# Ledger of designs, part 47: designed miniproteins, single chains

Each design is a single chain, and the fold is of that chain. pLDDT is the mean over its residues in the fold that is shown.

## One batch from the design tools (miniprotein)

Design m1624
Fold by ESMFold2-Fast:
Structure m1624 (fold): chain A 70 residues (1-70)
Amino acid sequence: SKEWKELKEIADKKTATILKVQRELQNETDYDQRLERIEEMIKVADEVEKEALKEYEFVLKQSEAILAQG
């Protein structure tokens, strides 16, 4: 379904963001900048995950309503 594709896309974006930060950290020697970047990445990843969970709950409720009708 379109909803399941969106959830996978959100998960893939989260993974891509983590990998990007890991690559940037390999080239960054400033400790303070490294911490700031990690904190920013965690915040963005959390927001993406929360959005994915809301979409999952919507699909689950829709499926339950259909099953209850049958």
Scores: mean pLDDT 70

Design m1625
Fold by ESMFold2-Fast:
Structure m1625 (fold): chain A 76 residues (1-76)
Amino acid sequence: SSMEKKKKEKRKEENKKLIEKAKKGIEKNISSVKTVSPDNIDKWKKDLIDGVEALVKGVDVAIEKSEKRKKEKKLK
């Protein structure tokens, strides 16, 4: 339904904000590490960002399941 699409849109926006916040934190922390080659730093950034995206996706799935359960428990 249109209302469900709006809820998904809002969640995607919040998830995007969380990912952006995490990317900034990763970039700031890794930029202070001088014991690793630049090539390895880029790989570390990617691996950490991918991990954050996976966590955010897990939270979104949990929210979606919770909302589905609430709908199924309604009298109509």
Scores: mean pLDDT 71

Design m1626
Fold by ESMFold2-Fast:
Structure m1626 (fold): chain A 90 residues (1-90)
Amino acid sequence: MEGRRRLVEVARKVAELAREIKDNSTAEMIALSAERIADRVERGELTPEEVAHIARQLAKEAQRYLKNPEAAKKIVELLDEMIRLAEELA
């Protein structure tokens, strides 16, 4: 139960940081996806394996398409934390 709360918290932080990046469609997509992960994890609708899979995809997209390297690094670090937390819950 505590691990699920931490996973939801980190997903919401990813969404918050992505929303700070204006005029970027990849950042908008990451924010929406992270909010959806948080909501579905809170409802028990996503397995840890599914969370890890989606977070890995978002991290790859952030690295390729976010032009600000500092913002991209912060988002990727939080997504890597989500993957680690999901693997600990599996």
Scores: mean pLDDT 83

Design m1627
Fold by ESMFold2-Fast:
Structure m1627 (fold): chain A 106 residues (1-106)
Amino acid sequence: KLEELIEELEKAIEEEDLEKAEELVQEIVHLLIDMVPEDKKEEFGLKLADALFKIVTAENEEEIEEAVEEFGKILDEYLPDLPEELRERLLKALRELGLLFLKKKP
Protein backbone atom coordinates (compact mmCIF):
# COMPACT_ATOMS: atom_id res chain seq x y z
CA LYS A 1 0.00 0.00 0.00
CA LEU A 2 1.19 3.53 -0.83
CA GLU A 3 0.63 4.88 2.70
CA GLU A 4 2.75 2.08 4.24
CA LEU A 5 5.59 2.70 1.76
CA ILE A 6 5.53 6.46 2.46
CA GLU A 7 5.69 5.73 6.22
CA GLU A 8 8.71 3.42 5.68
CA LEU A 9 10.36 6.09 3.49
CA GLU A 10 9.84 8.77 6.19
CA LYS A 11 11.49 6.42 8.73
CA ALA A 12 14.44 5.63 6.41
CA ILE A 13 15.05 9.37 5.89
CA GLU A 14 14.93 10.01 9.68
CA GLU A 15 17.54 7.23 10.12
CA GLU A 16 19.62 8.71 7.22
CA ASP A 17 19.52 5.31 5.48
CA LEU A 18 20.01 6.45 1.88
CA GLU A 19 20.15 2.89 0.48
CA LYS A 20 16.80 1.92 2.03
CA ALA A 21 15.27 5.31 1.10
CA GLU A 22 16.28 4.80 -2.56
CA GLU A 23 14.75 1.28 -2.56
CA LEU A 24 11.50 2.59 -1.04
CA VAL A 25 11.30 5.46 -3.55
CA GLN A 26 11.59 2.92 -6.41
CA GLU A 27 8.80 0.82 -4.82
CA ILE A 28 6.61 3.93 -4.47
CA VAL A 29 7.25 4.93 -8.12
CA HIS A 30 6.36 1.38 -9.26
CA LEU A 31 3.10 1.50 -7.26
CA LEU A 32 2.22 4.96 -8.67
CA ILE A 33 2.84 3.71 -12.24
CA ASP A 34 0.47 0.77 -11.56
CA MET A 35 -2.29 3.30 -10.71
CA VAL A 36 -2.09 5.03 -14.12
CA PRO A 37 -3.91 3.80 -17.30
CA GLU A 38 -1.89 1.40 -19.50
CA ASP A 39 -1.45 3.89 -22.37
CA LYS A 40 0.13 6.47 -20.00
CA LYS A 41 2.39 4.23 -17.86
CA GLU A 42 5.58 4.73 -19.92
CA GLU A 43 5.20 8.52 -20.22
CA PHE A 44 4.35 8.89 -16.52
CA GLY A 45 7.23 6.66 -15.41
CA LEU A 46 9.76 8.58 -17.51
CA LYS A 47 8.56 11.94 -16.15
CA LEU A 48 8.74 10.68 -12.53
CA ALA A 49 12.23 9.24 -13.11
CA ASP A 50 13.45 12.57 -14.53
CA ALA A 51 12.02 14.55 -11.59
CA LEU A 52 13.54 12.07 -9.07
CA PHE A 53 16.94 12.33 -10.78
CA LYS A 54 16.76 16.13 -10.39
CA ILE A 55 15.88 15.78 -6.68
CA VAL A 56 18.79 13.43 -5.84
CA THR A 57 21.35 15.32 -8.00
CA ALA A 58 20.33 18.85 -6.86
CA GLU A 59 23.26 21.10 -5.89
CA ASN A 60 21.27 23.41 -3.58
CA GLU A 61 17.92 23.76 -1.78
CA GLU A 62 16.40 25.86 -4.61
CA GLU A 63 16.98 23.03 -7.12
CA ILE A 64 15.42 20.54 -4.66
CA GLU A 65 12.29 22.73 -4.29
CA GLU A 66 11.97 23.10 -8.09
CA ALA A 67 12.36 19.33 -8.66
CA VAL A 68 9.85 18.46 -5.89
CA GLU A 69 7.37 20.98 -7.38
CA GLU A 70 7.83 19.31 -10.80
CA PHE A 71 7.20 15.87 -9.22
CA GLY A 72 4.00 17.23 -7.60
CA LYS A 73 2.75 18.66 -10.91
CA ILE A 74 3.30 15.26 -12.57
CA LEU A 75 1.25 13.59 -9.79
CA ASP A 76 -1.53 16.18 -10.23
CA GLU A 77 -1.61 15.57 -14.01
CA TYR A 78 -1.63 11.74 -13.94
CA LEU A 79 -3.15 10.92 -10.50
CA PRO A 80 -5.60 13.77 -9.73
CA ASP A 81 -7.55 11.50 -7.31
CA LEU A 82 -4.51 10.73 -5.13
CA PRO A 83 -5.39 11.63 -1.49
CA GLU A 84 -4.02 15.10 -0.65
CA GLU A 85 -2.54 13.88 2.66
CA LEU A 86 -0.52 11.14 0.90
CA ARG A 87 0.56 13.54 -1.86
CA GLU A 88 1.80 16.13 0.67
CA ARG A 89 3.60 13.48 2.78
CA LEU A 90 5.32 12.03 -0.30
CA LEU A 91 6.47 15.47 -1.53
CA LYS A 92 7.76 16.35 1.96
CA ALA A 93 9.66 13.03 2.12
CA LEU A 94 11.19 13.63 -1.34
CA ARG A 95 12.27 17.13 -0.28
CA GLU A 96 13.93 15.72 2.87
CA LEU A 97 15.56 12.98 0.75
CA GLY A 98 17.00 15.65 -1.57
CA LEU A 99 18.35 17.56 1.44
CA LEU A 100 19.89 14.34 2.80
CA PHE A 101 21.65 13.66 -0.53
CA LEU A 102 22.90 17.27 -0.56
CA LYS A 103 24.24 16.87 3.04
CA LYS A 104 26.07 13.61 2.16
CA LYS A 105 27.91 15.02 -0.90
CA PRO A 106 31.75 14.94 -0.57
Scores: mean pLDDT 85

Design m1628
Fold by ESMFold2-Fast:
Structure m1628 (fold): chain A 95 residues (1-95)
Amino acid sequence: SAAEERVLAALRETLQTNPEVRELFRKAVEYGLQGDYKKAAEYLGEALRLVAEAHPEARGDVIAVLRAMSKELEPISPEASEVLEKTARELEEAA
């Protein structure tokens, strides 16, 4: 989707400039490869929250992508799904 492409562009730029986002994304990938989808979602959610903070113009797209991922993960890991939906709600409510 167009939203996914914009989020990936913002993530790519943030990964170049922010070592905290690099570490969070690295942990998300490591836990995902181990099958720990809840931990992967926790780290990915935090990385994307920081991406939205660095790129406020992409915030709506980040929320949409988090919700889409939550829906796709529901049949695989309800716990990971809930983590991503919670992150999306927190971003939507942050003024």
Scores: mean pLDDT 88

Design m1629
Fold by ESMFold2-Fast:
Structure m1629 (fold): chain A 106 residues (1-106)
Amino acid sequence: IYSQIVRGLGGVADTLREALKSDPVGMANLATAAATALDGLAKLAKRSKDKEISEKIVRLLEEARRQARKAAELADKGDVEKARQQLEKAIRLVEEARKLAQEAAK
């Protein structure tokens, strides 16, 4: 499970970084795709028998998902600067969750 989460979070981080470089439409679409992927990874993490580590990862992923969805909404409204700030917050949360998943995977 955790090895799959590590790989998935790597892909999400890459998607969010591409969103930072994109036009507003691309930014909204990539942020939405990242939020969907984060929801899937949170559901995968919930299947873990290690409840303590799983709960920490799920909380980080749910927060990252909220930041990514907010970024998509802001990009759709043309508020590109605020959208970028939300994307950067989402990237930090994703990288934190990825480190925890890497430690759990060993």
Scores: mean pLDDT 84

Design m1630
Fold by ESMFold2-Fast:
Structure m1630 (fold): chain A 72 residues (1-72)
Amino acid sequence: DAEAAAGARGQAAMDELKTLVEKYNKEAGITDLTFQEVMDELTDAINAGEISVNNREQLDEAIKKILEKKAK
């Protein structure tokens, strides 16, 4: 089932993204930033065609930019 396999891969990517956000949030000391806030900005960038959910490097860079913006 290709649909189920794609869904499982998407869930794994989301779990990794959540873990990365939690690590960066803790390291940066950004107590007011939630997983949902990062996801909202990432969703906007994906919809604009700026990044791909399948590219971990693009996701990592986007998370860092969002956290840096929030830290200012």
Scores: mean pLDDT 66

Design m1631
Fold by ESMFold2-Fast:
Structure m1631 (fold): chain A 62 residues (1-62)
Amino acid sequence: MEELIEKARADPSVPKENFDKLVAEYEELLTLVPKTVEEEVGLTLALIGHEIDLENPKLLTL
């Protein structure tokens, strides 16, 4: 993940403000501690979604 973040920040086609916001949201999700199995599944899916966006940063233009 860190390698993908560094690569995306070096890419001039990536919208930096939107990408930096996505990175901040992903880092915040990593600090969350789920209390139930449902919360753990939800957190895992949210992390996967953010990882997909970080792997394809050109789509951050919406």
Scores: mean pLDDT 72

Design m1632
Fold by ESMFold2-Fast:
Structure m1632 (fold): chain A 59 residues (1-59)
Amino acid sequence: MIKLLEVRRDPETGGLVAVLEIDGKKVEVYLDPEDPSKQVAKVGDEEYEFDLRTGELKK
């Protein structure tokens, strides 16, 4: 399960940033400014493609 901690707007890109907790890990999800269909999740030092429908992280 995923838990939404906060939602903020990036002032430089105007895109949305969602901070989620997935299995006790903090995940920041960014909308790609060139392709809003792509969501990039940052987990620690790694970046993943995040599927908002399923809550899955893909490397």
Scores: mean pLDDT 66

Design m1633
Fold by ESMFold2-Fast:
Structure m1633 (fold): chain A 73 residues (1-73)
Amino acid sequence: QQQQIDQAVTAVYNAVKELALDEGLSEEEAERIAQKAADTMRQSLQAGKSVTEAALDAFKVAREEIEKLKKER
C-alpha cells in the first residue's frame, strides 16, 4: 500500500513539475508547485479518497497555483 502511494505521489510530482515548466515557470517555482500538489494528494489519500480522486485534487491545486503565478507577472 505505502509503496503504491509513494509511486503515485511521485508520478504526480513529476507530471506537475513538467506542466509548470512548460507554462514558463522557473525550476524553483515548478518544484514548489509540484511539492504542493504531492502534499495535496497525500492529504486526500489520508482523508480516504481514491488514488484517482486524490490525483484530480492535486492537479486542481497545481493548475490554480500556475494560473495565479502567471497573473501576478
Scores: mean pLDDT 82

Design m1634
Fold by ESMFold2-Fast:
Structure m1634 (fold): chain A 72 residues (1-72)
Amino acid sequence: SEEAAKKAYEAAKEGSEEGRKAEKEGGSASVVTGKALRGIGDGVDKALEAKRKYGEEAGEAAFEAMGKAPAA
């Protein structure tokens, strides 16, 4: 259960790292970072709330949410 939430957090962390790499390249870092950060915040919030209600199912929902839109 907590491990599922931890994995969701790690996925969010990876998204943040991708945002930082885009910023290093320079360009539309603000737009890319803004989208990545919003996806991370949304995913983490959903994972935490689902974990509170369902436990194990939170991990699955977090994984699906993270894979849904944060990359594209």
Scores: mean pLDDT 57

Design m1635
Fold by ESMFold2-Fast:
Structure m1635 (fold): chain A 75 residues (1-75)
Amino acid sequence: SLEEEIEKVLERLIKEAEEEGKKLGLSQDEIEELIESLKHVGKHALSQGWSVEEAERMMRNAMRGQLDTLKERKK
């Protein structure tokens, strides 16, 4: 189902966020903030009936924005 496919994308992106966060030396709290942002976008996508492709695009955009913010803080 659409719901199951979006949940699958969310789980994959959470794993990617944890791995990328660890590579960047993020704290556990910062990684948790990143994961919560992904969960928020995933729930919103489900509530709006977005396609799997749209949901993944929006979740990846949220992850990229958070990572860019955290990278700027390190400078």
Scores: mean pLDDT 80

Design m1636
Fold by ESMFold2-Fast:
Formats: C-alpha cells, sequence, structure tokens
Structure m1636 (fold): chain A 71 residues (1-71)
C-alpha cells in the first residue's frame, strides 16, 4: 500500500510554530521513523505534502525533508 501524509506543522504549547532549526530536525526524524514503520508492514510513503496554510519557508522545509529521506 502507498501512503500519503498531509502535514499541518509543529507547534508549541502556545500554538506558535516551533523555531526553524528545531522543527527541521524533528520533521526529519518523524519522516524517517514513519518510513521505517511503514516498511515493516510492506508499505511505502508516496508523498509528504505541506498544508496550504503553512508559510513558504515551512512548505520548503517539508518538501526538502521528504526528498532527503526518499534519496
Amino acid sequence: MKVKVKWHGLYDGADQPLEPARRKALLLRYIKALVEELRKEGWELESFEPDPSLTEEQKAEVLAAFEKEKA
């Protein structure tokens, strides 16, 4: 099975986006962990798409993280 993810961001307890370096690191770890779990079931991650409400910087971060894991 192929899995698609819609990503709405990472927020602190005040509903503010996490700072860029922290959210990039956590996003990479999250995608890697998800890919590993999906592989255990014989599934693959087809897409990891930023929600349209995210900033252009956050969208670029999401796309870069997914490409890094896919490579």
Scores: mean pLDDT 76

Design m1637
Fold by ESMFold2-Fast:
Structure m1637 (fold): chain A 113 residues (1-113)
Amino acid sequence: SEKEEKAKQLAIDTLETLVQEVERMLEYAKKNPKFSDEAIKDLEELVQELRELLAKAPTMSVDEIIEALREFVEKLRERVEKYKGKNPELAAFLQRLVDKVEETIKKIEEIKK
């Protein structure tokens, strides 16, 4: 349906933006000695997870996309907690990703009405 196509496109647009933002942060982190090897690895894993979601999104149902985005938010929240005291800059970045994904989920749910 037109609503399903609109919802999917919104999810894809959000995922594309997130991939670009995380890749930029990863490049910054690799050059910045304040970022631990573990932080770099966590960012590399986030890029991989986002690219896998982006590749699958066109073939997924809207409900499957919402579920995948919610699972991704939970993983991001765990990483926010992990870095709050150790790397506040990374924690703040990850929190912005959480906020963006949650806003996208809300917009998709509204389109589905």
Scores: mean pLDDT 89

Design m1638
Fold by ESMFold2-Fast:
Structure m1638 (fold): chain A 87 residues (1-87)
Amino acid sequence: SALVEEAERLVEEALELISKTAKELKAKYGFVPEEVERELLALLAEMSRLHTRLVRAAQAGDLATAEEHLRRLREVFERLRELLKKA
């Protein structure tokens, strides 16, 4: 499913961006700031939940629900991206 493939791509991009930014933060501060780590974990948990719900909706043939979860997944990814830009 194109929806599932896009959701997987977003999760992969999020993990790659986190890895890159964590390396940069450790170079700058010697550690990942605790407030950033807490917010990242919360956003990752939300992305994981949305991905699971999207896959289930797509498998059930509920494309409208799958598209809504993809829309929310994109919103969480943009929040993640903005958090990492400010770090």
Scores: mean pLDDT 84

Design m1639
Fold by ESMFold2-Fast:
Structure m1639 (fold): chain A 60 residues (1-60)
Amino acid sequence: SEELKKKILEKTKEMLRLMGDAVDALLKNRDDPEKQQQVEEEYNKKIAEIKKELAALEAQ
């Protein structure tokens, strides 16, 4: 449906924005490996949740 396509597009945009934010956060902490690991884990968790939502929408 057209509505489903819009939801998928919005979730995709959200995921791409989050990925950009993750890159910026990693760059800010480039000299701190422990902080980089924490940032990576936090953003991976958020990205995984959006991917899960996208998979559910695409399965419809």
Scores: mean pLDDT 85

Design m1640
Fold by ESMFold2-Fast:
Structure m1640 (fold): chain A 62 residues (1-62)
Amino acid sequence: SKEEALKLAEETVKRAIKLGLSQEQTLNVAYLTLLSKVSRATVEELKPEIDEIVKKLYEEAK
């Protein structure tokens, strides 16, 4: 589901932050992770939400 995909994106972003990746690297890793689980069309549809998750978590981190 889209909700499961967004949850996976959030967990991927949290892991990337712990690994010290940049915001841009984290965004790319989130997209690639979702492409392994859902269609490219679904990832494109979810890009605004994924972008907001990355922004939010990076803002919370610092």
Scores: mean pLDDT 80

Design m1641
Fold by ESMFold2-Fast:
Structure m1641 (fold): chain A 69 residues (1-69)
Amino acid sequence: MRARLERVREALLRAVGAPPSLAELARLAGLSVGTFSRRFREEFGMSAREFYLEHQVEEGMELIRRAIS
């Protein structure tokens, strides 16, 4: 299971411009949307959407910092 969720995590980290759909992420994991959502939250402590947004916020803050610097 972990390896499947790690593939999803990598896809989320590489995604730019738009969040991947839950259906796309569930397909990458080989799970139903409901099972994927539960398993991802169990493994990473947050939803896939929350994980994506957290990463985007971090990247955005870094880009702003670099532009200001």
Scores: mean pLDDT 71

Design m1642
Fold by ESMFold2-Fast:
Structure m1642 (fold): chain A 66 residues (1-66)
Amino acid sequence: SKAENEKKAEEAERAGVRGAVLGGVAAGYQATADMLIKAGVSQEEADAAAKSGRALRAALRKLAES
């Protein structure tokens, strides 16, 4: 039905948005780690932050307090 087709289109759109966000985050991981290292964060902390939004927030807070 038309309603089923509309629901399928919405689900596909949400899946596409999630895929684009995940792809963008993955593409940004290395650049984020490199920037954090240049800002004085350790390699281990930078690598963790690049792969986790929570770790990224912690690293940014530490930089702001230093």
Scores: mean pLDDT 66

Design m1643
Fold by ESMFold2-Fast:
Structure m1643 (fold): chain A 86 residues (1-86)
Amino acid sequence: LTPEQRRLLANAWGGAGGLEDVFKKAGAKLPKISRLEVRQEGGGTRLEATVEDAEPVEIDKSKVSEKEYKGAEQVNADLEAVRAAL
């Protein structure tokens, strides 16, 4: 994994910045990675993941603070970046 890919995965699937707790509190379902492979293609490294329960993270803004909602938006952006990199 590149440092950038590890950062995106840590933000999307880890407790970096407390975002995992924000998603738990908001009742949002985080995607689960069931398989992760690193492949070499065309002289580059490609990250390939099979994402289980790959559903959009929907946050009810009325049930969370503005700070928590902004945290959830950041994780959604990081999830989309990871999906685009796969």
Scores: mean pLDDT 48

Design m1644
Fold by ESMFold2-Fast:
Structure m1644 (fold): chain A 82 residues (1-82)
Amino acid sequence: MKEAEEKGRELALRLALDGQVEAARKLAELALSPDVTEEKVIKLAEELLSPENVELVKKLVKGKSKEELKAMGRAIKEVLQG
């Protein structure tokens, strides 16, 4: 859980530095949805992010549970609100 939160924070900061704050917000909203899956997160990332950031998202979400995806989404939302 703590690892998922840390990875969410890292992703949010990287996306913000790349000027992709709105994309990060949309990814966080999806991750917090009741129907979130690894596949849905990857598909949204492919629509919104650069290829390098898509690969980062794939690495971070692969094999993650719904609970871990939600923890990442919460961490992203907190970074973007601060």
Scores: mean pLDDT 82

Design m1645
Fold by ESMFold2-Fast:
Structure m1645 (fold): chain A 95 residues (1-95)
Amino acid sequence: VLAQASVELGLSLPKVQSLHASLVSFFGDTDLARRVLEDIVREYSGEVIRAALGMTPSLPSLSSSLESFINAISVTFSLDDIDVTVLKRAILRNS
């Protein structure tokens, strides 16, 4: 899953390993962190298609701590709007 996430997110493998470690640290659950990455890989192409069709992401409000975490991750790993949307959806599905 790490190698596939590297391709989808456009990150080097060490950066994806760091992203996984950040998810593990935040959630305290290695299986949840892995499921989040698996969902990113599975759903990424669908989010690219939605963006290409001009569809605006509709996401529920996240907790302030989770929004702060995602903002920190997006800056640290230079995630674009599609990356952030996929990450938010993956976390919501696994929380």
Scores: mean pLDDT 75

Design m1646
Fold by ESMFold2-Fast:
Structure m1646 (fold): chain A 62 residues (1-62)
Amino acid sequence: LERLRRMSVDEIAALLRELGAVPAPGETLEDMAFRIKLAIQTDRLDELSPEERALLERLLAR
């Protein structure tokens, strides 16, 4: 979590792209990265969808 907390939204979006993450219709990969980063910074991981939580776990495993 600490590494991701220090990364920019663009850097997290790049990692999500490498993982093959697919944003919801009408949103961008950068929107998904922003949502994940906001949840990490505010300690509100419970607001993430199950899919976003799985992506976060994959980001932490790298």
Scores: mean pLDDT 76

Design m1647
Fold by ESMFold2-Fast:
Structure m1647 (fold): chain A 93 residues (1-93)
Amino acid sequence: SKEVDEIVDLLNKAVEYIEQGKIEKAEELIKKAEELLEKSNLHPDVKSLFKKAIDFLKRAIEYEKQGKRLEAQIDIGMALLYVGVAKLLASKL
């Protein structure tokens, strides 16, 4: 629960930084979330869902750097969906 909440908070803050154009700060938070996820004792299925969210946010950042704002927004939406599903699954395990 506490590890899940910390990863969720980091990824939500990363999205806020992407929306603000603060890409370097978003990348720092994504890296921190990735390191916490790797060290966590979360169920493999929960880890897989959070990794999907992280991969979508990394791709959203690359789209933002290319000026592909629509593709970036789609990937942010997908990332937030996977964060929500990971949090829900973790609450049932």
Scores: mean pLDDT 91

Design m1648
Fold by ESMFold2-Fast:
Structure m1648 (fold): chain A 83 residues (1-83)
Amino acid sequence: AIAQLEAQIAQKEDQIGQRMIYNIGDLELSNLILETKKKIKEGGSQSDIDELISQVDKMDSDSANLLKQYLQLVQQLQQAKQA
């Protein structure tokens, strides 16, 4: 259900926000999170999200895995809304 996906996305956004506050030393991850949020807000294409997932996958950290989970949920929500 769309409502369930939106709730899961909200939880992941909160967790990502907390990681950004406490992970000041990881500028690359912080920049990637900002770019991710910008592209999604601008109605980013499936291709843009796939590229972001690829970049996150290379970072191999708990914060990167959390961002990857968020991106996957956003992809699912966009697909559900387009259906």
Scores: mean pLDDT 68

Design m1649
Fold by ESMFold2-Fast:
Structure m1649 (fold): chain A 60 residues (1-60)
Amino acid sequence: KKKEEFRQFLLDTVRKMKTLSPEEAQKLAEEANKEIKEKYGSNYVIEVDENGLITIYYKP
């Protein structure tokens, strides 16, 4: 089911972001957000602030 693939994608993305600088994590978040919309058709958004805080939220 696509939900399992999407969940794995989010877990892998967040794990990778934690190993990066805040600036690099923000670039990865932008790429991930495009894939979330285009491949998974989802309204979830990943946001990284200047301090590297990762937030995932749903935008209807």
Scores: mean pLDDT 81

Design m1650
Fold by ESMFold2-Fast:
Structure m1650 (fold): chain A 68 residues (1-68)
Amino acid sequence: MKEKKKKYNEKVSKIFKEADQRLRELRAAGATPEEIARVMDEAAKKVKPYLKEISKINQEELRKLEES
């Protein structure tokens, strides 16, 4: 399960890294606060399913610890 969790964390990290790069470009171009917020919201939406899967893995790991 560690490898699967690592893969989801990598996808989350990549999404935020791409969003951060886009935010820098938008700020340099004089983008509005609304456009910046939209980029942040889109990144959050993209990571949400991976965070949900990570949460499920964490819950299963915790369950195993409680039985030891």
Scores: mean pLDDT 79

Design m1651
Fold by ESMFold2-Fast:
Structure m1651 (fold): chain A 85 residues (1-85)
Amino acid sequence: DLENARELIKKSLEAFFKDKDVSKSAALLTASGILISAAEINGEDPKEIKELKAEYYETLSKIYESLGNTDEAKKYKELAKKIKE
């Protein structure tokens, strides 16, 4: 369910930036990534998958930037940009 993946991404951002709970954020992002991958394998709507994959990569980029991992942040930002168009 792509709706559940989107909710997990939002909760991951809250866990990381508001609660400062890195472990919870990582678990929520891992779960969202699994749901997105399952939807893609199952042939769900390509447009919805593209939008959600972009949000997923943008979220990873923001988290890595906050952690000081500039190379990883840049990598995921470029992946999000490639998917949007």
Scores: mean pLDDT 83

Design m1652
Fold by ESMFold2-Fast:
Structure m1652 (fold): chain A 95 residues (1-95)
Amino acid sequence: SAVKEEWKKLSKAMGEMLEKYPELKGVYEAASESFKEFVEAIKKGDVKKAKEAKEKFIKKMREAGSKMDPETKEKTEEFIEVAKKYMDKMIKAAE
């Protein structure tokens, strides 16, 4: 399905970013529950809850990243941009 295809792309892109920037693992972990909420909402076809969980994930990522050095904060924004791109595609595929 389109949702499964975009999930594979998101998982690969996020994994590659965390491998390239291991310092982001702590930032991601701070937002991981919101990401799980997003995945569960997509699985249930709850587009509204998926959009809310996406925004919560972005907010928690930025909050955690803001407590790090400026370089890690910049890498956090790159991670958010990549994740948001595929999350938005998953939301569209689930609509």
Scores: mean pLDDT 85

Design m1653
Fold by ESMFold2-Fast:
Structure m1653 (fold): chain A 94 residues (1-94)
Amino acid sequence: VPSLEEALARAEAVVAANADASVEAQVTAVLDFVMELLRAGMPLEDVATVAEHAERLLLGNMLARDQDEPVVLSPEQRARRDEINAALNAQRAA
C-alpha cells in the first residue's frame, strides 16, 4: 500500500502523463488509479485526499485546453465514480 505522499505524487504523474490525451482518457486514468488505491486497502480518508488532488489537476488541464463544454462520462466511468462515492459515503456513515 503506498503512503499518502507517494499516492499524491503518483496521481500528479498520472495526470501529467495524460495531459495531452482526451478529457475522457484523463478521467478514466484518474478513476482507474483511485480504484487501484481502494483495492490496495488505502484508508478512505487518504483516497479521498488523493481523488480531490487529482480532480484539481484535471480541472487545471481542462481549463488550459480552453474547454467550454461539460465533460460527459461514459457509463463505465460513471459506474466507477459511483463506486468510489459509495465507498466514501460508507466511511462517513461509519
Scores: mean pLDDT 73

Design m1654
Fold by ESMFold2-Fast:
Structure m1654 (fold): chain A 69 residues (1-69)
Amino acid sequence: SLVQQAVEVAIEGLDTGDLSSAVKRLRELLATASPDERQQILQILTIMLESLRNNDPEGGRERLQQVLE
């Protein structure tokens, strides 16, 4: 699933702090995504960015995993 891959990319971005790599990989997934998958991937990107802004990578990981529900 592209959404599953996006969650993995975002979690890796939180763990490494490498936002440039994570954003690039999320953009690549968006290029092949359906409209519904695209919306979910954008939500994943938002959760990643907000988690880093709040210095809450653990809470971000939990929220990212919830997207798959």
Scores: mean pLDDT 83

Design m1655
Fold by ESMFold2-Fast:
Structure m1655 (fold): chain A 62 residues (1-62)
Amino acid sequence: SEEEKKAIEVLKTSTDPEELRKAVRVLNTPKASEEAIKEVQELYENSDNPLVKEALKDLPLL
């Protein structure tokens, strides 16, 4: 969905903790697409930003 694409873009580009939390909430839903789940897992594995890793670790997809 467009909301998922926007959330993933925020996770890739934002350094604002509030924006990162909002992006995680959009993706922390049982209706998340397989593409969004895969992108989130790749971001978790490749990100060197502690805030992104902390935000993503609570997702049930990891």
Scores: mean pLDDT 70

Design m1656
Fold by ESMFold2-Fast:
Structure m1656 (fold): chain A 87 residues (1-87)
Amino acid sequence: PLSPLEQKVERFGDVLVEMMLEAERLGKLDTAEEIRKLGEELGRLFKEGKVTEEILKEFAERAVKLMRENMPEELTERFEKKLKEVL
């Protein structure tokens, strides 16, 4: 069984994948690539046992910032809500 923190990381990763797919559907390939890199960075930290609640919050803020700068407002609000529910 996954710990509560590991479950949050898994659920956060799922949200990042959804965000990446939505960016790809809108033809925002550079944004999709930045979200993918964010997920890869988080995955490396998780594998190294370095993910904390603080790091997860920082990554959520970075993901929301990418959405605000590149994606429609309604989509950004939806994903911000999903990330708050995960964390």
Scores: mean pLDDT 86

Design m1657
Fold by ESMFold2-Fast:
Formats: sequence, structure tokens, C-alpha cells
Structure m1657 (fold): chain A 73 residues (1-73)
Amino acid sequence: SAAQVLGDALAAAPDPEAAKRTMTRLMSRAMRGEADLEEATEELVRAGFSRETAERSARAILEIARQHRELLE
């Protein structure tokens, strides 16, 4: 699941608390429709994730946000 992808990424992060803060901010932005895959991936890379993990996590964040937004329509 998308949630499991994020959980696994956080568990592997060198600084889980900083990673969690970055993911939370990205989730809030994505839920407002203010984040795309490229922006989310680059922000996660800057937060210390590998590009592969960052892209996977960004996709998971956008998918969770999309599903949540559909419930609000």
C-alpha cells in the first residue's frame, strides 16, 4: 500500500523525525493540490532520501492525497 511505502521509507531514513516532518508538509501540500511528482521527489532528495526512495515516496504521498481529495468531492 502507499502507506506501507511511506512507513518503510521512514524506517530506513537516517533521521526519521526530519523525514517525517518533510513527508507531513508534502502531504498537506499535495492534499491542497499544490504538489507534483517532480517537486515532491526533489524535496525528498534534499531531505536525504535516495532518488529511488524519494520518487517512490513522492508517488505514495500523491496517491494518498488523491484518494483523500476524491472523498471530499
Scores: mean pLDDT 82

Design m1658
Fold by ESMFold2-Fast:
Structure m1658 (fold): chain A 67 residues (1-67)
Amino acid sequence: SVAQEIVELARQVGDTLVRQAPTTPKERLLEQLESARANLLSIAPPEAHQEIEEIFERTRKEIEKLT
C-alpha cells in the first residue's frame, strides 16, 4: 500500500540521517529531518501519519544522542 511504502521511506530517511550524524553538523541534520518529515506527511495518507511522526521523533532523539 502507499501507506506502507511511505512509512518504509521514512525509516530509510531516518537511518540515513543517523548514519550521517558523526560527520554532519546537528543543525544540518535537524533541518534535513524537518524537511523530510514535512514532505512525507504532505503525501502520506492519514493512517500513516502517526507512525511517520514516531519514526522521525525517534530519529531526532538518536541524532541528539550522537551529536
Scores: mean pLDDT 85

Design m1659
Fold by ESMFold2-Fast:
Structure m1659 (fold): chain A 101 residues (1-101)
Amino acid sequence: KREEADKEDFEESVKIIKKMLEDKNAKIYYDDFLLLMRYLAKGASEEEKEKLAKIVQPYAKKVFEKGYLDSKDFLEFIEKIEKELPGSKILERLKELLNSV
C-alpha cells in the first residue's frame, strides 16, 4: 500500500517534470504542485523541509493567486532548490526526477 503510493507519486512527478521541461507553454496547477512537493520532501529532515517551505512560499503564492505556475516560474523554482539545498534529500529526489525524463 505505502510502496504503491510512493511509486505513483514518483511516476506522476516524472510526468509533471517532463511536461514542464518539454513545453515552454506548460502550466503546473495546485494539485500537481502539491504532489511534486510531497514527493520532494520524502525522507527529508525537518530542517530541509523548513528550507524547502521558504523556497516554496513565493511559488505557492503565485499558484494561489494565478491558479498555476508557468514554465519560467517552474525553472526558477528548480534552480533555487539546486542553489539553496545542495546535498539534501530534496535535491536527491529532484535529480532522480530529472534523470527520468
Scores: mean pLDDT 82

